# Ledger of designs, part 28: designed miniproteins, single chains, continued (5)

Each design is a single chain, and the fold is of that chain. pLDDT is the mean over its residues in the fold that is shown.

## One batch from the design tools (miniprotein)

Design m16947
Fold by ESMFold2-Fast:
Structure m16947 (fold): chain A 83 residues (1-83)
Amino acid sequence: SMEKEKEFEELVEEMVKKVKEAYNIGKEEAKKMYEKAKLALMQELLLESNEETAKRYLEKFEERVKEFEKEKEKEEEERKKLA
């Protein structure tokens, strides 16, 4: 259902937020949080859906984290240019 899909999207967003917050502490913490969030997301999705659906939302999570990392690299490059 659309309601369930929105719930999964919100779960992905929450997990992405946790990884972003961990980046403020350090890259090692971000990596640990990424693995923890990935596992938690997979378990929750498998409980509420099926393997194919879980894989789709897990891929969305991975894509969102990758996009954030690209943005952080661009910000770091601009900061070095100003320093």
Scores: mean pLDDT 81

Design m16948
Fold by ESMFold2-Fast:
Structure m16948 (fold): chain A 65 residues (1-65)
Amino acid sequence: SKLEKAYEEIKKLAEETGQVEKVEALEDGTFLVHLKDTDPTKQTATLLRMIAIGIEYGFSIKVVP
């Protein structure tokens, strides 16, 4: 499904970038992204990449501090 593919890509980015504590996929088509308190520039780059995945698959990204 699109949800499974989007979740896999977002989790892969989280692991590769090291900027994310965890990612949760919600049934309503939202991904909750829990950020690590790290370099703001790297966090912003990671979020933009996750937003691009969300747009491609039709899901919303919400950030939790």
Scores: mean pLDDT 77

Design m16949
Fold by ESMFold2-Fast:
Structure m16949 (fold): chain A 68 residues (1-68)
Amino acid sequence: SAAARRAQLEALRAEMDRRGVATVAEVEQLLSLTDVPEAVRAAVLAAARKRGTLTVDEIDAIGTRAAL
């Protein structure tokens, strides 16, 4: 449901913010819970897999660049 999806997304974002970084698995889960363009999904996943972790700021910056 939309409510369950939102709750999972909110919990994931809170955990990432508290820790300061997201793992590849968390980035994959985040992207599965969000309706993002394929270019954004591909760019963020590639960066997460290459680096092993991403900060929230890095996810936002990569997403913004890929959306241009």
Scores: mean pLDDT 81

Design m16950
Fold by ESMFold2-Fast:
Structure m16950 (fold): chain A 55 residues (1-55)
Amino acid sequence: GNDERAAEAAQRAGVRALAQGGDGATASKAMRDANLAEGGSEEVGERVARGAGAA
């Protein structure tokens, strides 16, 4: 996948984790896992997850 698809998958995974009653750490892990599944790098996944956790 490309970085845009990976970022979208990560955002959807984070929203879903929070909707299921997860905390910020659970959402961050879901975002990282979704980013990797779409072929994004670990570094990109960590940046996206950190940005969401800081908000």
Scores: mean pLDDT 71

Design m16951
Fold by ESMFold2-Fast:
Structure m16951 (fold): chain A 83 residues (1-83)
Amino acid sequence: MMERLEQERERLRQIREEARREAKKLLEEYSKTLHTPEAQQALQEGLDRAVELWPTSREEALKAIDEGIKRALEIERQALAQR
Protein backbone atom coordinates (compact mmCIF):
# COMPACT_ATOMS: atom_id res chain seq x y z
CA MET A 1 0.00 0.00 0.00
CA MET A 2 2.65 2.56 1.02
CA GLU A 3 4.80 1.57 -1.98
CA ARG A 4 1.86 2.25 -4.33
CA LEU A 5 1.36 5.68 -2.74
CA GLU A 6 5.03 6.57 -3.34
CA GLN A 7 4.70 5.50 -6.99
CA GLU A 8 1.54 7.63 -7.33
CA ARG A 9 3.31 10.62 -5.73
CA GLU A 10 6.17 10.31 -8.23
CA ARG A 11 3.69 10.10 -11.13
CA LEU A 12 1.85 13.21 -9.90
CA ARG A 13 5.20 14.99 -9.49
CA GLN A 14 6.05 14.25 -13.13
CA ILE A 15 2.62 15.52 -14.27
CA ARG A 16 3.15 18.71 -12.24
CA GLU A 17 6.61 19.19 -13.77
CA GLU A 18 5.15 18.93 -17.29
CA ALA A 19 2.33 21.34 -16.36
CA ARG A 20 4.92 23.73 -14.89
CA ARG A 21 6.74 23.88 -18.23
CA GLU A 22 3.48 24.72 -20.01
CA ALA A 23 2.69 27.36 -17.35
CA LYS A 24 6.11 28.95 -17.94
CA LYS A 25 5.32 29.31 -21.66
CA LEU A 26 1.98 30.94 -20.81
CA LEU A 27 3.68 33.31 -18.33
CA GLU A 28 6.28 34.32 -20.95
CA GLU A 29 3.49 35.07 -23.46
CA TYR A 30 1.47 37.14 -20.93
CA SER A 31 4.57 38.98 -19.69
CA LYS A 32 4.63 40.74 -23.08
CA THR A 33 1.28 42.40 -22.20
CA LEU A 34 1.89 42.98 -18.46
CA HIS A 35 4.13 46.00 -17.76
CA THR A 36 4.59 45.68 -13.98
CA PRO A 37 6.71 43.03 -12.21
CA GLU A 38 4.01 42.79 -9.51
CA ALA A 39 1.35 41.88 -12.11
CA GLN A 40 3.68 39.27 -13.66
CA GLN A 41 4.35 37.84 -10.18
CA ALA A 42 0.61 37.57 -9.44
CA LEU A 43 0.07 35.63 -12.69
CA GLN A 44 3.02 33.35 -11.88
CA GLU A 45 1.59 32.62 -8.40
CA GLY A 46 -1.76 31.68 -9.95
CA LEU A 47 -0.08 29.41 -12.51
CA ASP A 48 2.09 27.76 -9.82
CA ARG A 49 -1.05 27.00 -7.79
CA ALA A 50 -2.75 25.62 -10.92
CA VAL A 51 0.24 23.31 -11.59
CA GLU A 52 0.01 21.98 -8.01
CA LEU A 53 -3.74 21.33 -8.39
CA TRP A 54 -3.75 20.06 -12.02
CA PRO A 55 -3.22 16.31 -11.30
CA THR A 56 -5.98 16.16 -8.63
CA SER A 57 -8.54 18.85 -9.59
CA ARG A 58 -8.68 20.45 -13.02
CA GLU A 59 -11.63 22.61 -11.92
CA GLU A 60 -9.61 24.10 -9.03
CA ALA A 61 -6.56 24.47 -11.29
CA LEU A 62 -8.58 26.42 -13.89
CA LYS A 63 -10.02 28.58 -11.09
CA ALA A 64 -6.46 29.32 -9.89
CA ILE A 65 -5.47 30.42 -13.41
CA ASP A 66 -8.56 32.64 -13.65
CA GLU A 67 -7.87 34.21 -10.23
CA GLY A 68 -4.21 34.75 -11.13
CA ILE A 69 -5.15 36.52 -14.37
CA LYS A 70 -7.75 38.69 -12.59
CA ARG A 71 -5.23 39.65 -9.90
CA ALA A 72 -2.55 40.47 -12.49
CA LEU A 73 -4.97 42.67 -14.46
CA GLU A 74 -6.07 44.45 -11.26
CA ILE A 75 -2.45 45.20 -10.29
CA GLU A 76 -1.74 46.42 -13.83
CA ARG A 77 -4.83 48.68 -13.77
CA GLN A 78 -3.86 50.18 -10.40
CA ALA A 79 -0.27 50.81 -11.59
CA LEU A 80 -1.58 52.69 -14.65
CA ALA A 81 -4.14 54.74 -12.67
CA GLN A 82 -3.44 58.46 -12.44
CA ARG A 83 -3.00 59.79 -8.90
Scores: mean pLDDT 76

Design m16952
Fold by ESMFold2-Fast:
Structure m16952 (fold): chain A 87 residues (1-87)
Amino acid sequence: GAEKLKEIQEAAKAALERGKPVYEARRPEMDPEQRELADMLLALLEAIAQGKGVEGFEAAAARYEEMGLEEMAEEAREAAEFMRKIE
């Protein structure tokens, strides 16, 4: 349980450290939809890194549903359930 959660948090921190500068550098050149998806991904990674993975994935699922991305919303809901099982 706790060990797996820690591994996921460490992975999210590593992803933020490597990915955040790249996303921020490219953000001004992105279209509005790409910026929204990138902002959502960064928020999700930050939530996971803080131990709020369930809330992060639930927020992502709600955002995907608002965008009409039903399949991505379902995947995010499945990820939230996975996070609940390892907490």
Scores: mean pLDDT 81

Design m16953
Fold by ESMFold2-Fast:
Structure m16953 (fold): chain A 68 residues (1-68)
Amino acid sequence: SAAEELVRALREALAAGASPAELVAIARDLARKHPDSAIIRGVAEAMEAHADSPEFLRWMVEELERGV
């Protein structure tokens, strides 16, 4: 699913030491690739809104991983 693809990409990026800006860019790219996915769009918007909080971004990735 699109959500599984998002979780996989974000998890791999976090493991590689990606910055908050890189995590947001990944979520935005997935939202553009899956324009009909309201869930991915919502996640991308939330990550953009909290791009200044590495703790929030990490928590969100962990939460998504548990939800899919």
Scores: mean pLDDT 83

Design m16954
Fold by ESMFold2-Fast:
Structure m16954 (fold): chain A 102 residues (1-102)
Amino acid sequence: MLEELLEQKLREELEHAKELKEAADKLLRLIVEQAPRAEIEAALAEFVKQLEKEGLDTAIEALKTLLERLREAGYADAAAIVERFIAALEAKKAELERERAE
């Protein structure tokens, strides 16, 4: 159910981004299989790297969507990892906005 819901939404929001879909599919598989935290974190890092190619704001919004779905599905550990990546991207955005304001 989580894989189908997130895969469908990613297909609708990120049409034609095959590399991003492959990274998302790998991440979702590891979450559903309850893989070790380090493996989920590594897969999420790769997913975020591909997602940033679509733009920083797009990456943050997609991760917030993933976070909401993980919380609804009860994947608390995976949700906590996603929250850390969102915080890091929001910090990066704030830094870039400060540099542009100078």
Scores: mean pLDDT 77

Design m16955
Fold by ESMFold2-Fast:
Formats: structure tokens, sequence, C-alpha cells
Structure m16955 (fold): chain A 65 residues (1-65)
């Protein structure tokens, strides 16, 4: 589905930017992003990308860490 493709693309983008494994779940049309980051800078990068992608897609995004 389009939603699953968007979630997969977000996951790949976040993993590429942070160098860390990331989980992106779909709940009630919202993206839930989780991943353990060793630095505040990596958390900030993940949050920024997730927010930007959410705005582009017209989708609610939550970053949990």
Amino acid sequence: SMLEAEAAALREELERATGRPVEVRIRDGEFIVRGEMPTATQYAAAALIAIARGIEAGRSVRVEE
C-alpha cells in the first residue's frame, strides 16, 4: 500500500542518516518512529527527518526516544 511504502522509505532514510537501525510502525494512519541513538545529534537528525517527511506526506509522525 502507499502508506506501507511511505513507512519503508522513511525507515530507509532514517537508517541512512543515523547509521542506526530504526523501526517505523503504522498506527491509526500515524507513523511511530523508534530507535536507540547513542548521541543527541543523531536523535535530532532522526526527529528532523521524520517531521519533514510527515509534513511532505500530510501524515502525523511521532518520534519516541
Scores: mean pLDDT 78

Design m16956
Fold by ESMFold2-Fast:
Structure m16956 (fold): chain A 84 residues (1-84)
Amino acid sequence: SELERHLEEAVRDLEVALKATSLTQIRAGIAEAIRHVERALELGGSEDLRKALQTLKEAYGSKDIEKQRELVKEALELVRKALG
């Protein structure tokens, strides 16, 4: 489905973000994942996806790379749960 496609793309973006070595690169991956999660929420919402979106927005605004990585890991697990 289109919803599953967007969630699969969000997973890939977040996995790439976790392998990144700079705040700018992690932030770019988070921004792409946010777009895919927002599109998935337009197609059908869940509490896990709403929490993932909020967590990703917090990660994007963080000035600490380690905190960004922890939040990205949390959001990745929430997106994976939504995929089933």
Scores: mean pLDDT 87

Design m16957
Fold by ESMFold2-Fast:
Structure m16957 (fold): chain A 78 residues (1-78)
Amino acid sequence: SEELERALRRLREELRRDVEEMEERLEELEKERRELEEKLPKADEEEQKEIRRRLLAIEIVLRMHEGMREALEEEERE
């Protein structure tokens, strides 16, 4: 039905926007990781602790997303 087609189109658009936003955030995190890695050897001891904590947080988030992507790729087997 035309109603179902409109509903599917809207859901696909929403999902596409969510995926795009997520990809943009991951790209910003990878950029931040590179900047922090560059800053780390120049930082004082307290700043190094903060940078290492932030780097660990970024690594966890990126690893979680990678695991989710891999799981979804496995589920797409038909």
Scores: mean pLDDT 79

Design m16958
Fold by ESMFold2-Fast:
Structure m16958 (fold): chain A 60 residues (1-60)
Amino acid sequence: SEADLARMRAMGVRYGAANPDASDEELRTAAVTVARARGLPVTDENVEAFVAGAREGQKL
């Protein structure tokens, strides 16, 4: 859902800011872990929303 995508992206931004040197592979692994921990669906869209957010966070 759009709400799940927004939530994954926001969590990604925080994760990226804390992990500025994390690779895309590490960010995708983190996305799966976070989605499962939060009870969100592990979909490609949710994973990529987290990764996109994390890359923005890494720029901060």
Scores: mean pLDDT 86

Design m16959
Fold by ESMFold2-Fast:
Structure m16959 (fold): chain A 95 residues (1-95)
Amino acid sequence: MLKELEEELRRETKELVELLREEAEKAKKEGDDWKAQQLLELAQGIEERGRKVIESGDPEEIRREVRRVREMIESHGDSKATARLVGRELLEIAD
């Protein structure tokens, strides 16, 4: 039960991080070094948050994080939604 939730969060987190790293490489090739840096910082923050949530051992927290990560994946093609999610995560990393 808990192990299955942890594996689901690890899988979803890996998918999101890979998508963000691909977008960062694309941004860098297009000359947008600032956007590339923000995307890489977001990817690092997502990996760190996922690790902390798994370490909590709280099934509710893990389910909430899975939902959050899935929402970010689903919003990947929406530039406005992605920008809002990036802004929110950067605030959490800065604090």
Scores: mean pLDDT 74

Design m16960
Fold by ESMFold2-Fast:
Structure m16960 (fold): chain A 105 residues (1-105)
Amino acid sequence: SDRAISLLQQARDSAQRGDFRTMLDLVSQAVQAASDDPSIQQVIVDLGRRIRSIISQVSGLSSSQYSTSQQIDSLNDQQRQQVSQQVVQEIDQTIDQVRQISQQQ
């Protein structure tokens, strides 16, 4: 829905700035904003899972030993740029999916 899309656009802006904690909080808020539409909520939940996977993979730190916050704090400038690029792409694809689902209802 429009509220979830607005929050995802804000998350994209945070990701571009390298503020991954704010980005993850905004994605969480988008999940809550989509609570009335299980299909939209699920695609945003899946986005959050993919983002955490990207951060883990780029940081090289295992999610079994390190929290997402610790993984974020370990990122050097090159890794932060890589995470930003991949996460922005994932958010843009999710915004497109949310728009498509919203139009089909």
Scores: mean pLDDT 89

Design m16961
Fold by ESMFold2-Fast:
Structure m16961 (fold): chain A 57 residues (1-57)
Amino acid sequence: IAGGKEGDEQIKEFLEKWAKDPSLTITIKPGPGGTGSALKYKKILLSKGVKEDQIHL
């Protein structure tokens, strides 16, 4: 997932879907700048209550 507004919107859409179906998983791919944005999004998802085993890097 690329950083910036597009990545933020993808995370928002996932969270809205996940709220309706908590079994959903997400795959976060590193952007052109490396793993920093992917790790940031993982931390956001964890802070919202998504389980670590549902988040794939």
Scores: mean pLDDT 73

Design m16962
Fold by ESMFold2-Fast:
Structure m16962 (fold): chain A 98 residues (1-98)
Amino acid sequence: MEEEKKKEEEEKLKIAKDTFNTSVARTRATLDRARATIAAKGGPQSVVDALDLLRDSLKELERWGKIAEDSLEEMTQVAMMVRMLLLEAERLLARVEA
């Protein structure tokens, strides 16, 4: 049943792409909010450096996502990595809002 396997793989790829795109958008919004908070309140250099590192990491993961576009395995991996980066971005935002 080649047609059934193809549909299942296409659906999994669609879910991985949707997860990647949603996680990228949310990570970007979280980092932009952290940047705005630092600009308004000030913050230690270590927090500014962490924000820059997370922004550079997101840029690399977006590049990997573009390369992985048609690979279910690579798209699933990069989507998971962006979700981990989102968690770190949310932790950074919590530190700046405290």
Scores: mean pLDDT 82

Design m16963
Fold by ESMFold2-Fast:
Formats: C-alpha cells, sequence, structure tokens
Structure m16963 (fold): chain A 89 residues (1-89)
C-alpha cells in the first residue's frame, strides 16, 4: 500500500495527475488504512488537472475516512497535502 502511495506522490510532483490518481486508488484498495491519505491525494491531483467534480467527491471521501485513519495514514495525508502545495509552485 505505502509503495503505491509513494508512487502517487512522485507522479503528483511531476505533474502526471492521471497516473497519480491511479496509484492513489490502488493504494486505497490494497490498504484501507490509507483511504484518508489516498483520497486527499486524488482530490489534489483532480483539482490540479481541473476536474473539480472528482476533487470535491474525493475530498468528501477523505473526510469520511479521517476518523478511522491510522497514525501512518495521518502522516501520509500530511505528505499528500505538502506534495499538492509543491505542485502549485
Amino acid sequence: GVDLFNQGIDHLLNGDYDSAIDYFRRAAQLDPSLQYASYSGISMASALRGDYQLAAQSARLSRQYRPTASPLGLRLNDRAVQAGLQALD
């Protein structure tokens, strides 16, 4: 799960938003404890590519999964947020 999530971050930072979304979806499917962070990543990648509907939907899913996030999931969510902000620069 974590390796797929890290690939999503790498693609997000490179501006490859379609690949970033695919890797974050795979991470969430393989490891449910990563759903919070993965949907945050999908939300940011979707917003950066102009898909505001998917961004809003994924942000809602991220908030839904936050209460059940593991400590690792919380740290990976911080990483996804930082990567999204870096992609804006």
Scores: mean pLDDT 82

Design m16964
Fold by ESMFold2-Fast:
Structure m16964 (fold): chain A 85 residues (1-85)
Amino acid sequence: SEIDELLDELYALVAPLMSPEQKAQLEALVAQFKASTDLAKQVQLLQQIMGLVQETLGKSTDLEAIREIQEKLDELQKKLQEEIE
C-alpha cells in the first residue's frame, strides 16, 4: 500500500526525534494500521499516529526536520482522504 510506504517514511523521519517510549508507541500504532482492513479503524489509528508525531514536533528545535515531517503528514492525510472518497 502507498499509505504503508508513507508510514514507513514518516517513521524514519520522526524516530530520531522521539524517546524510546514514543518510538515503541508509534511502531505499535503503525503495525495496527497495517494489520487493519477496517477503514474507520485505520482513520482512528492515523489520528493517534498524527497526535504522537505532533507532540514530538512540539518539543523539537530542528526546523528542517519539522518541515519535512509536516510535509509527510500532509501527504498521508491526502492519500487517506483519496481512499475514503
Scores: mean pLDDT 81

Design m16965
Fold by ESMFold2-Fast:
Structure m16965 (fold): chain A 59 residues (1-59)
Amino acid sequence: SAEAKEFADRVEAVVRKTAEDRGKPVPSAEQLAAAAIRSGEGLGRTDLGKAAADYILSR
């Protein structure tokens, strides 16, 4: 869905920026998917987190 894609894009931007700022390597798809799930849980939107993680892993 559009909402899941937008959520995935936002999570990825934050995680990537944090890695760059800390001099860490580019995050893997698995790390981005895990971050999406955790972010969704924090929002009480486990459905959105799972959909975003599925989107990240399928591209």
Scores: mean pLDDT 82

Design m16966
Fold by ESMFold2-Fast:
Structure m16966 (fold): chain A 65 residues (1-65)
Amino acid sequence: PPVTSVSMKVEDTEESLKRVEEAIAAGALELHLDVSGVSPEMVERIGELALRAGVAVKFSDGSSL
């Protein structure tokens, strides 16, 4: 079956950003990212990466937002 979605927790670190980049590079079509405690700038960077790669992204706040 096609695996089109990846879920991961993101932190305000370069390592978390690289994990998102790797998921996109691996062919993820949808990302479900827990961005609780993450800066707005990091959320924006992730959103831009997903947009440029044509990947859908859903942000959650760790409390079913």
Scores: mean pLDDT 76

Design m16967
Fold by ESMFold2-Fast:
Structure m16967 (fold): chain A 86 residues (1-86)
Amino acid sequence: DLARALEILEAAFEEILKLKKEGKLTDEAIQAVLDEARARGAAAGLPEEVVQLVGRVLGYFAQQLKQGKEISFEEARELLRQALAA
């Protein structure tokens, strides 16, 4: 479960970074990435709480990146790991 959640988080985070690089990191584009990540999590059989948590972590970091803060995937991965271990 954790490994699959991390794979989905990584793929979605890479898409967010690509959108930022292309100057296309809008609220609408962020929402589309979050919707796809949640759909992938549900399709993979992840618990709803885990799917919601992946979405929250992605949304938080996407907004930080949109505001010009430099965020790494390792920070997002660690936040998800800590939240799932709680």
Scores: mean pLDDT 80

Design m16968
Fold by ESMFold2-Fast:
Structure m16968 (fold): chain A 59 residues (1-59)
Amino acid sequence: SMVEEMEKAIETSMEGAGLTEPPDMGGRVAPDSPEREEEARRRSEALEEAYKKLVEKYK
């Protein structure tokens, strides 16, 4: 079903970005946090694109 394919696509995209589990965003030493935000943005765009394709496929 469309829902299952969407969930799988989202999960796969997040896993590819290493974001299956939320990163530690506590106030600890995280010098690469800004780059993490950039990657999160690009991941979000990829997810939206995948979502769009799935919706169009099942419309």
Scores: mean pLDDT 63

Design m16969
Fold by ESMFold2-Fast:
Structure m16969 (fold): chain A 98 residues (1-98)
Amino acid sequence: DKALKLIQEMRGLIAQMLQADSDEAIALADRIVSIAKELLSMELSKEELQEAIDVLETAITVLRKRLAQETNPENKARLQARISELEAIIEELKKRIA
């Protein structure tokens, strides 16, 4: 129940990120990282782990596309930092499945 709500919240934040300016997108990414860390602290079923991984991989895809279009060096560094945090969380979640 709680895990499903958090996963659905992340899906909504990703949808908002597609329409956001750079500062808003980074703030949305920070919220996704916070939710991902909360999921990492929870006992999740194999199905919930897979859904969480899939959503986080989608978030990374969106952030990487934004990073490729970003011209501001500070915003590039901020986006790359969030991508790296999410990649680390995905690797930890993957260890729990396999």
Scores: mean pLDDT 87

Design m16970
Fold by ESMFold2-Fast:
Structure m16970 (fold): chain A 110 residues (1-110)
Amino acid sequence: MDELIKRLEELTKELIKLIETSSPEDAAEAVMTVAKAYFDGAPEEKITEAIGQVLRAIGAAIDALRTGDVTPVKEELERILEVSKEQTDEALEKTIEGIEKAIEDLKKRN
């Protein structure tokens, strides 16, 4: 099995578990951190798709902040996981770095 995909799946599960016990503000920051990493790792031919992921993450963050419900953030992280599975190894490594950063930031605040 692809070790990077397995690592991405394991880290996404850990992040979602942390989000379930996080404030809406912390959840919003976490999804933005991951979406930015996905965007930063995107090759030029995928930049329009990467912009779309950032816009969806902004929407999920706003919904969480407005409603106090972190579910939109969890759903967006699951969506980023699925689209990231189709990326190059370099882009996958960037997304993994973003998830690791989000996990570290949440652990420091919780």
Scores: mean pLDDT 83

Design m16971
Fold by ESMFold2-Fast:
Structure m16971 (fold): chain A 56 residues (1-56)
Amino acid sequence: MQSLDRAGEVAAANAPTDEERERVRAEFEHQKSLVEKYGLDAAIAEAERRARERRA
């Protein structure tokens, strides 16, 4: 991926419904915000936490 914005656009475009597209877009915007405000480490930690929660 070139950037988080581009990755979010591609993922959203591949989503089967508007609801899923909105969710994917919001998730990438959230990650981008974390990188901007707290740095890359915080964004990575949040992504890992969400991955674990999805498995639970």
Scores: mean pLDDT 69

Design m16972
Fold by ESMFold2-Fast:
Structure m16972 (fold): chain A 65 residues (1-65)
Amino acid sequence: SVEAQKQALLERAKQLKQDINEQTEALLAKYRESNPELAEKIEKQTQASLAYLDQWLEDQLAALG
């Protein structure tokens, strides 16, 4: 059903965001003090990845109605 497909997309997006944020927090904790330039790049990449995921989710939900 369309509802089941929408629910699956929302759940997948939620899990991906959790994974991205968890990995980012771990890397920032490791590198923020020792390699601040790398930490800044990681933060920017995370912001871009989350924005891309949000747009992808919006497009997928729109395609379903």
Scores: mean pLDDT 88

Design m16973
Fold by ESMFold2-Fast:
Structure m16973 (fold): chain A 99 residues (1-99)
Amino acid sequence: SLPPWQRSPVARRAYQIWMRAYFEAAALADEETVRELFSKVGPYLAEAIRALAEGRVDEALRWLDKAYETAKSLKDKYPEVAELVLQAIEEMRRLVEEA
């Protein structure tokens, strides 16, 4: 059985956007900041990718909305890395809406 991000082209691209944002954040912020941010946002991104792999587009968009609001709530504490994650989520939303 393939992991969710390998089961569909859209899920794979969404995962690639997430991984790029993670590595960009890791280059700009300390390990503790990156860990805290992605511990809160990551579960919602994982659920979105799983929903995409299952063809559940509306469910994926709802999980991306939760990820977006969570990242937005962290913008005051972690402005630079939260902005990177918000941009990545917006890119994932556009990808899903165009699919």
Scores: mean pLDDT 86

Design m16974
Fold by ESMFold2-Fast:
Structure m16974 (fold): chain A 85 residues (1-85)
Amino acid sequence: DIDNLETELKLLSDALTAIKNKDIDKAKEIITELINVTTDPSLKSILNSILSTLDNASDSDIENISAILTDMIQSIKKRIEELKK
């Protein structure tokens, strides 16, 4: 469903922006919303792991989380492009 993927893409992008701004509380809020709206159990698992890490994240953890979110954004963009064909 393209609408679900576009919603997930927006929330992932907003979460990445919050992480880059070091607004951990905002990032946790957005990731929690994303967990509640996604139907993908693999994505839910990854997002729950990110939430747990954000409670005591080091700068290295923040860089790793940013990379994971960026990869997920790219994956969802590709899936949306394939579905629009």
Scores: mean pLDDT 83

Design m16975
Fold by ESMFold2-Fast:
Structure m16975 (fold): chain A 94 residues (1-94)
Amino acid sequence: SEEEIARLREELLSQVNARLQELQKQLDALRNQPEVSAVAEAVLQQQIRGLQALAGRLKNMASVADIDAAIAAAKALGLSPDVLALLERLRELA
């Protein structure tokens, strides 16, 4: 149902946003060190950008292809099995 799809999307966005907050705290902690690893900062920035792109994709999903792209992105970002299960459920309802 459209209502169930909306709830799953909201739950997915909530989990992605929680992960973004965790990575932002890690980036802030890293930047507060006397000597910052440029490699470590670049890795965190890349993960943050990837999660922001995923959040945008989740907000604007219109097709099964969009859901498949979101699943691939979540796997590449190493998101939890719980997030992947929610995406698979969303795919089943589409």
Scores: mean pLDDT 82

Design m16976
Fold by ESMFold2-Fast:
Structure m16976 (fold): chain A 113 residues (1-113)
Amino acid sequence: VERLRRLLEELRKLLEELKEALENKDYEKVIELTERAIEVLEEALRVMEEAGVSRELIRRLGEQLAQLEYYLELLKEAVKNNDEEKAEFYGKQAIKALEEAIRTLEEAIRELE
């Protein structure tokens, strides 16, 4: 449980940094922070599987991780094409996906208590 709590705190910090980067229209930083969040979520998913968290929560987090990866790809394309409107939209969608993943991780921690 302690390792999942540390990963949760790291994700919460990344979420706040992502919100600030998006507000500042620093899309390169949004990409970097989203890639970091994906790495932390992949680690959280492994820890949840090892800890015996329910298959439903593991599947849910996996779907949220895939959604975040999908929006990251779209964000990278928008930035490459200098499409600021799409970059902002996909950045917002990535933030929402991360918020949902954080909530799933909070449920997983409660299940293990």
Scores: mean pLDDT 88

Design m16977
Fold by ESMFold2-Fast:
Structure m16977 (fold): chain A 68 residues (1-68)
Amino acid sequence: MSADVQRAAEAALRATRELQELSLVEPLEKVKERAKEIAEELGKLPGVKGAEAEVLGPGQARVTLTLE
């Protein structure tokens, strides 16, 4: 696996944990704003074609990367 792919995967994992934690303590609107920001930042990483971040509920979040 390339170093870029590994770094992107680690960033996605950290982002998922951040959104899960925020969804327990912050209003949903703020968590959705952060998810949008995270998706934009992850989509700029080398080796990443696209990124999506979703809040599914309190303590539940998903980050998806489409890799080159």
Scores: mean pLDDT 81

Design m16978
Fold by ESMFold2-Fast:
Structure m16978 (fold): chain A 92 residues (1-92)
Amino acid sequence: PKPPSIQVSTGQPGVTVAPEALKELEKLAKEVEKAIKDNVKSYVGETPYAKIEYEKLDDGSIKITYTAIDEEGKPVTVVMEMPGPEKAEELK
């Protein structure tokens, strides 16, 4: 529960990506997870089937953008923002 888990999803439950793109996203997500733990300001990982971009904003927010090919061969992009050092109820 404490270890952050960047779930490889398209930001919507029920939407999935191609298995090959999913594997690449999972690898990139682990690198982003490490960057978050190390409090790194930015990181970009890219492969032919997937791309992930991480940025820690001056507001203390964390912005993660990832793109992968879905099962229909369409690119799916998800952007998520979350507070950086902010104490959330789940973390309390």
Scores: mean pLDDT 63

Design m16979
Fold by ESMFold2-Fast:
Structure m16979 (fold): chain A 79 residues (1-79)
Amino acid sequence: MELSEEELERLASRVLLAARSGADEAERKQNLQAEVDRIVEEKGVEAAKRVLERALETARADRDHATAALIEEVLAQLE
């Protein structure tokens, strides 16, 4: 299912917040995975990939290499 630009930005922001939330990398990855799983359940795998790609671009623009690496790892698992 195709996402509107507004939905894409909203969901990408949620993914970024999840990936940045947690005391350590394992907790942040778990929080990111939980948010991605919700998007897959609600919108499907293709929509989740688009959201992760938007979140990845934002993380890279922010020079947030740790968050970008976590998003890349989860995105690879959806293939």
Scores: mean pLDDT 83

Design m16980
Fold by ESMFold2-Fast:
Structure m16980 (fold): chain A 90 residues (1-90)
Amino acid sequence: MENEEAAEALRRGGLLTLDTAVKQGKVAEGVGAALLGVGAAASAHLGLPEDGVRDAEAALELARELGSKEGEEAFREGLELLKEALEKYK
């Protein structure tokens, strides 16, 4: 529950990256980024921040490769919140 802000940022990152990828005709890569974002968000919501960080880092890299600045920033926001949760609760 406390990771809801991280989960929302990660879902938003996935959708923004998918939108950018679809505009470029890279639908498969966009869907991949959206699935990683949703997976990271689910991990954040379920209290599995280590799994969330892994998926969020992969999603951030894919957003960067696709040139989605909005998706990259949203994933970075979610990743920072997940890392804070991981450091705080271990």
Scores: mean pLDDT 79

Design m16981
Fold by ESMFold2-Fast:
Order: structure tokens, then C-alpha cells, then sequence
Structure m16981 (fold): chain A 60 residues (1-60)
């Protein structure tokens, strides 16, 4: 099933909150979010991928 951008953001945020809650540095948080998104492997454009990372980073 192809996930929508919003579904990817919701799933990514849930995983990030569980794994990355101890990280305080924004650059390390971004790297962690990027790694989770890569492992999820959603069918997103480069622009949508960056949007997902930014939205999760702002929400965490």
C-alpha cells in the first residue's frame, strides 16, 4: 500500500518519539529522522521527503 505524505509523517513521528526522545541536538535529531525514513522506504519525491523530515522535526 502506498502511504500518503500525512500517513508517512504520522508513522515517522510515532517512531521518532519512541527512539529519539533522548536526543537534544537538532542536527542529531534530523539524522535520526532521516535514518528512520530511509528504513521505512516510502514512495515519496525528494521534496515530499524533506517536508516529512521538517514537519516531524518541528513536532518532536
Amino acid sequence: RVLTLEEVIEALLKVAKGILSHIKDEAELRRGIEDILRKMGPELSEEERETAIERVLEAI
Scores: mean pLDDT 77

Design m16982
Fold by ESMFold2-Fast:
Structure m16982 (fold): chain A 58 residues (1-58)
Amino acid sequence: SDDALEALVRGVVSHTTDLEEQLELLKKALRTIGRVRGLSQEELDQLIKKGEELLRKL
């Protein structure tokens, strides 16, 4: 799951160099994943926060 999230973050970074666009794309992708997986709002918010932290390390 962490490997999948890291791969998604790397994909977003490869698509654009603009941080706002990267964050928007990441949030859209994670929202879609959350709907498909039936995540609660709390689980989705935690996943988004983790994704944003990974993005900040790149």
Scores: mean pLDDT 80

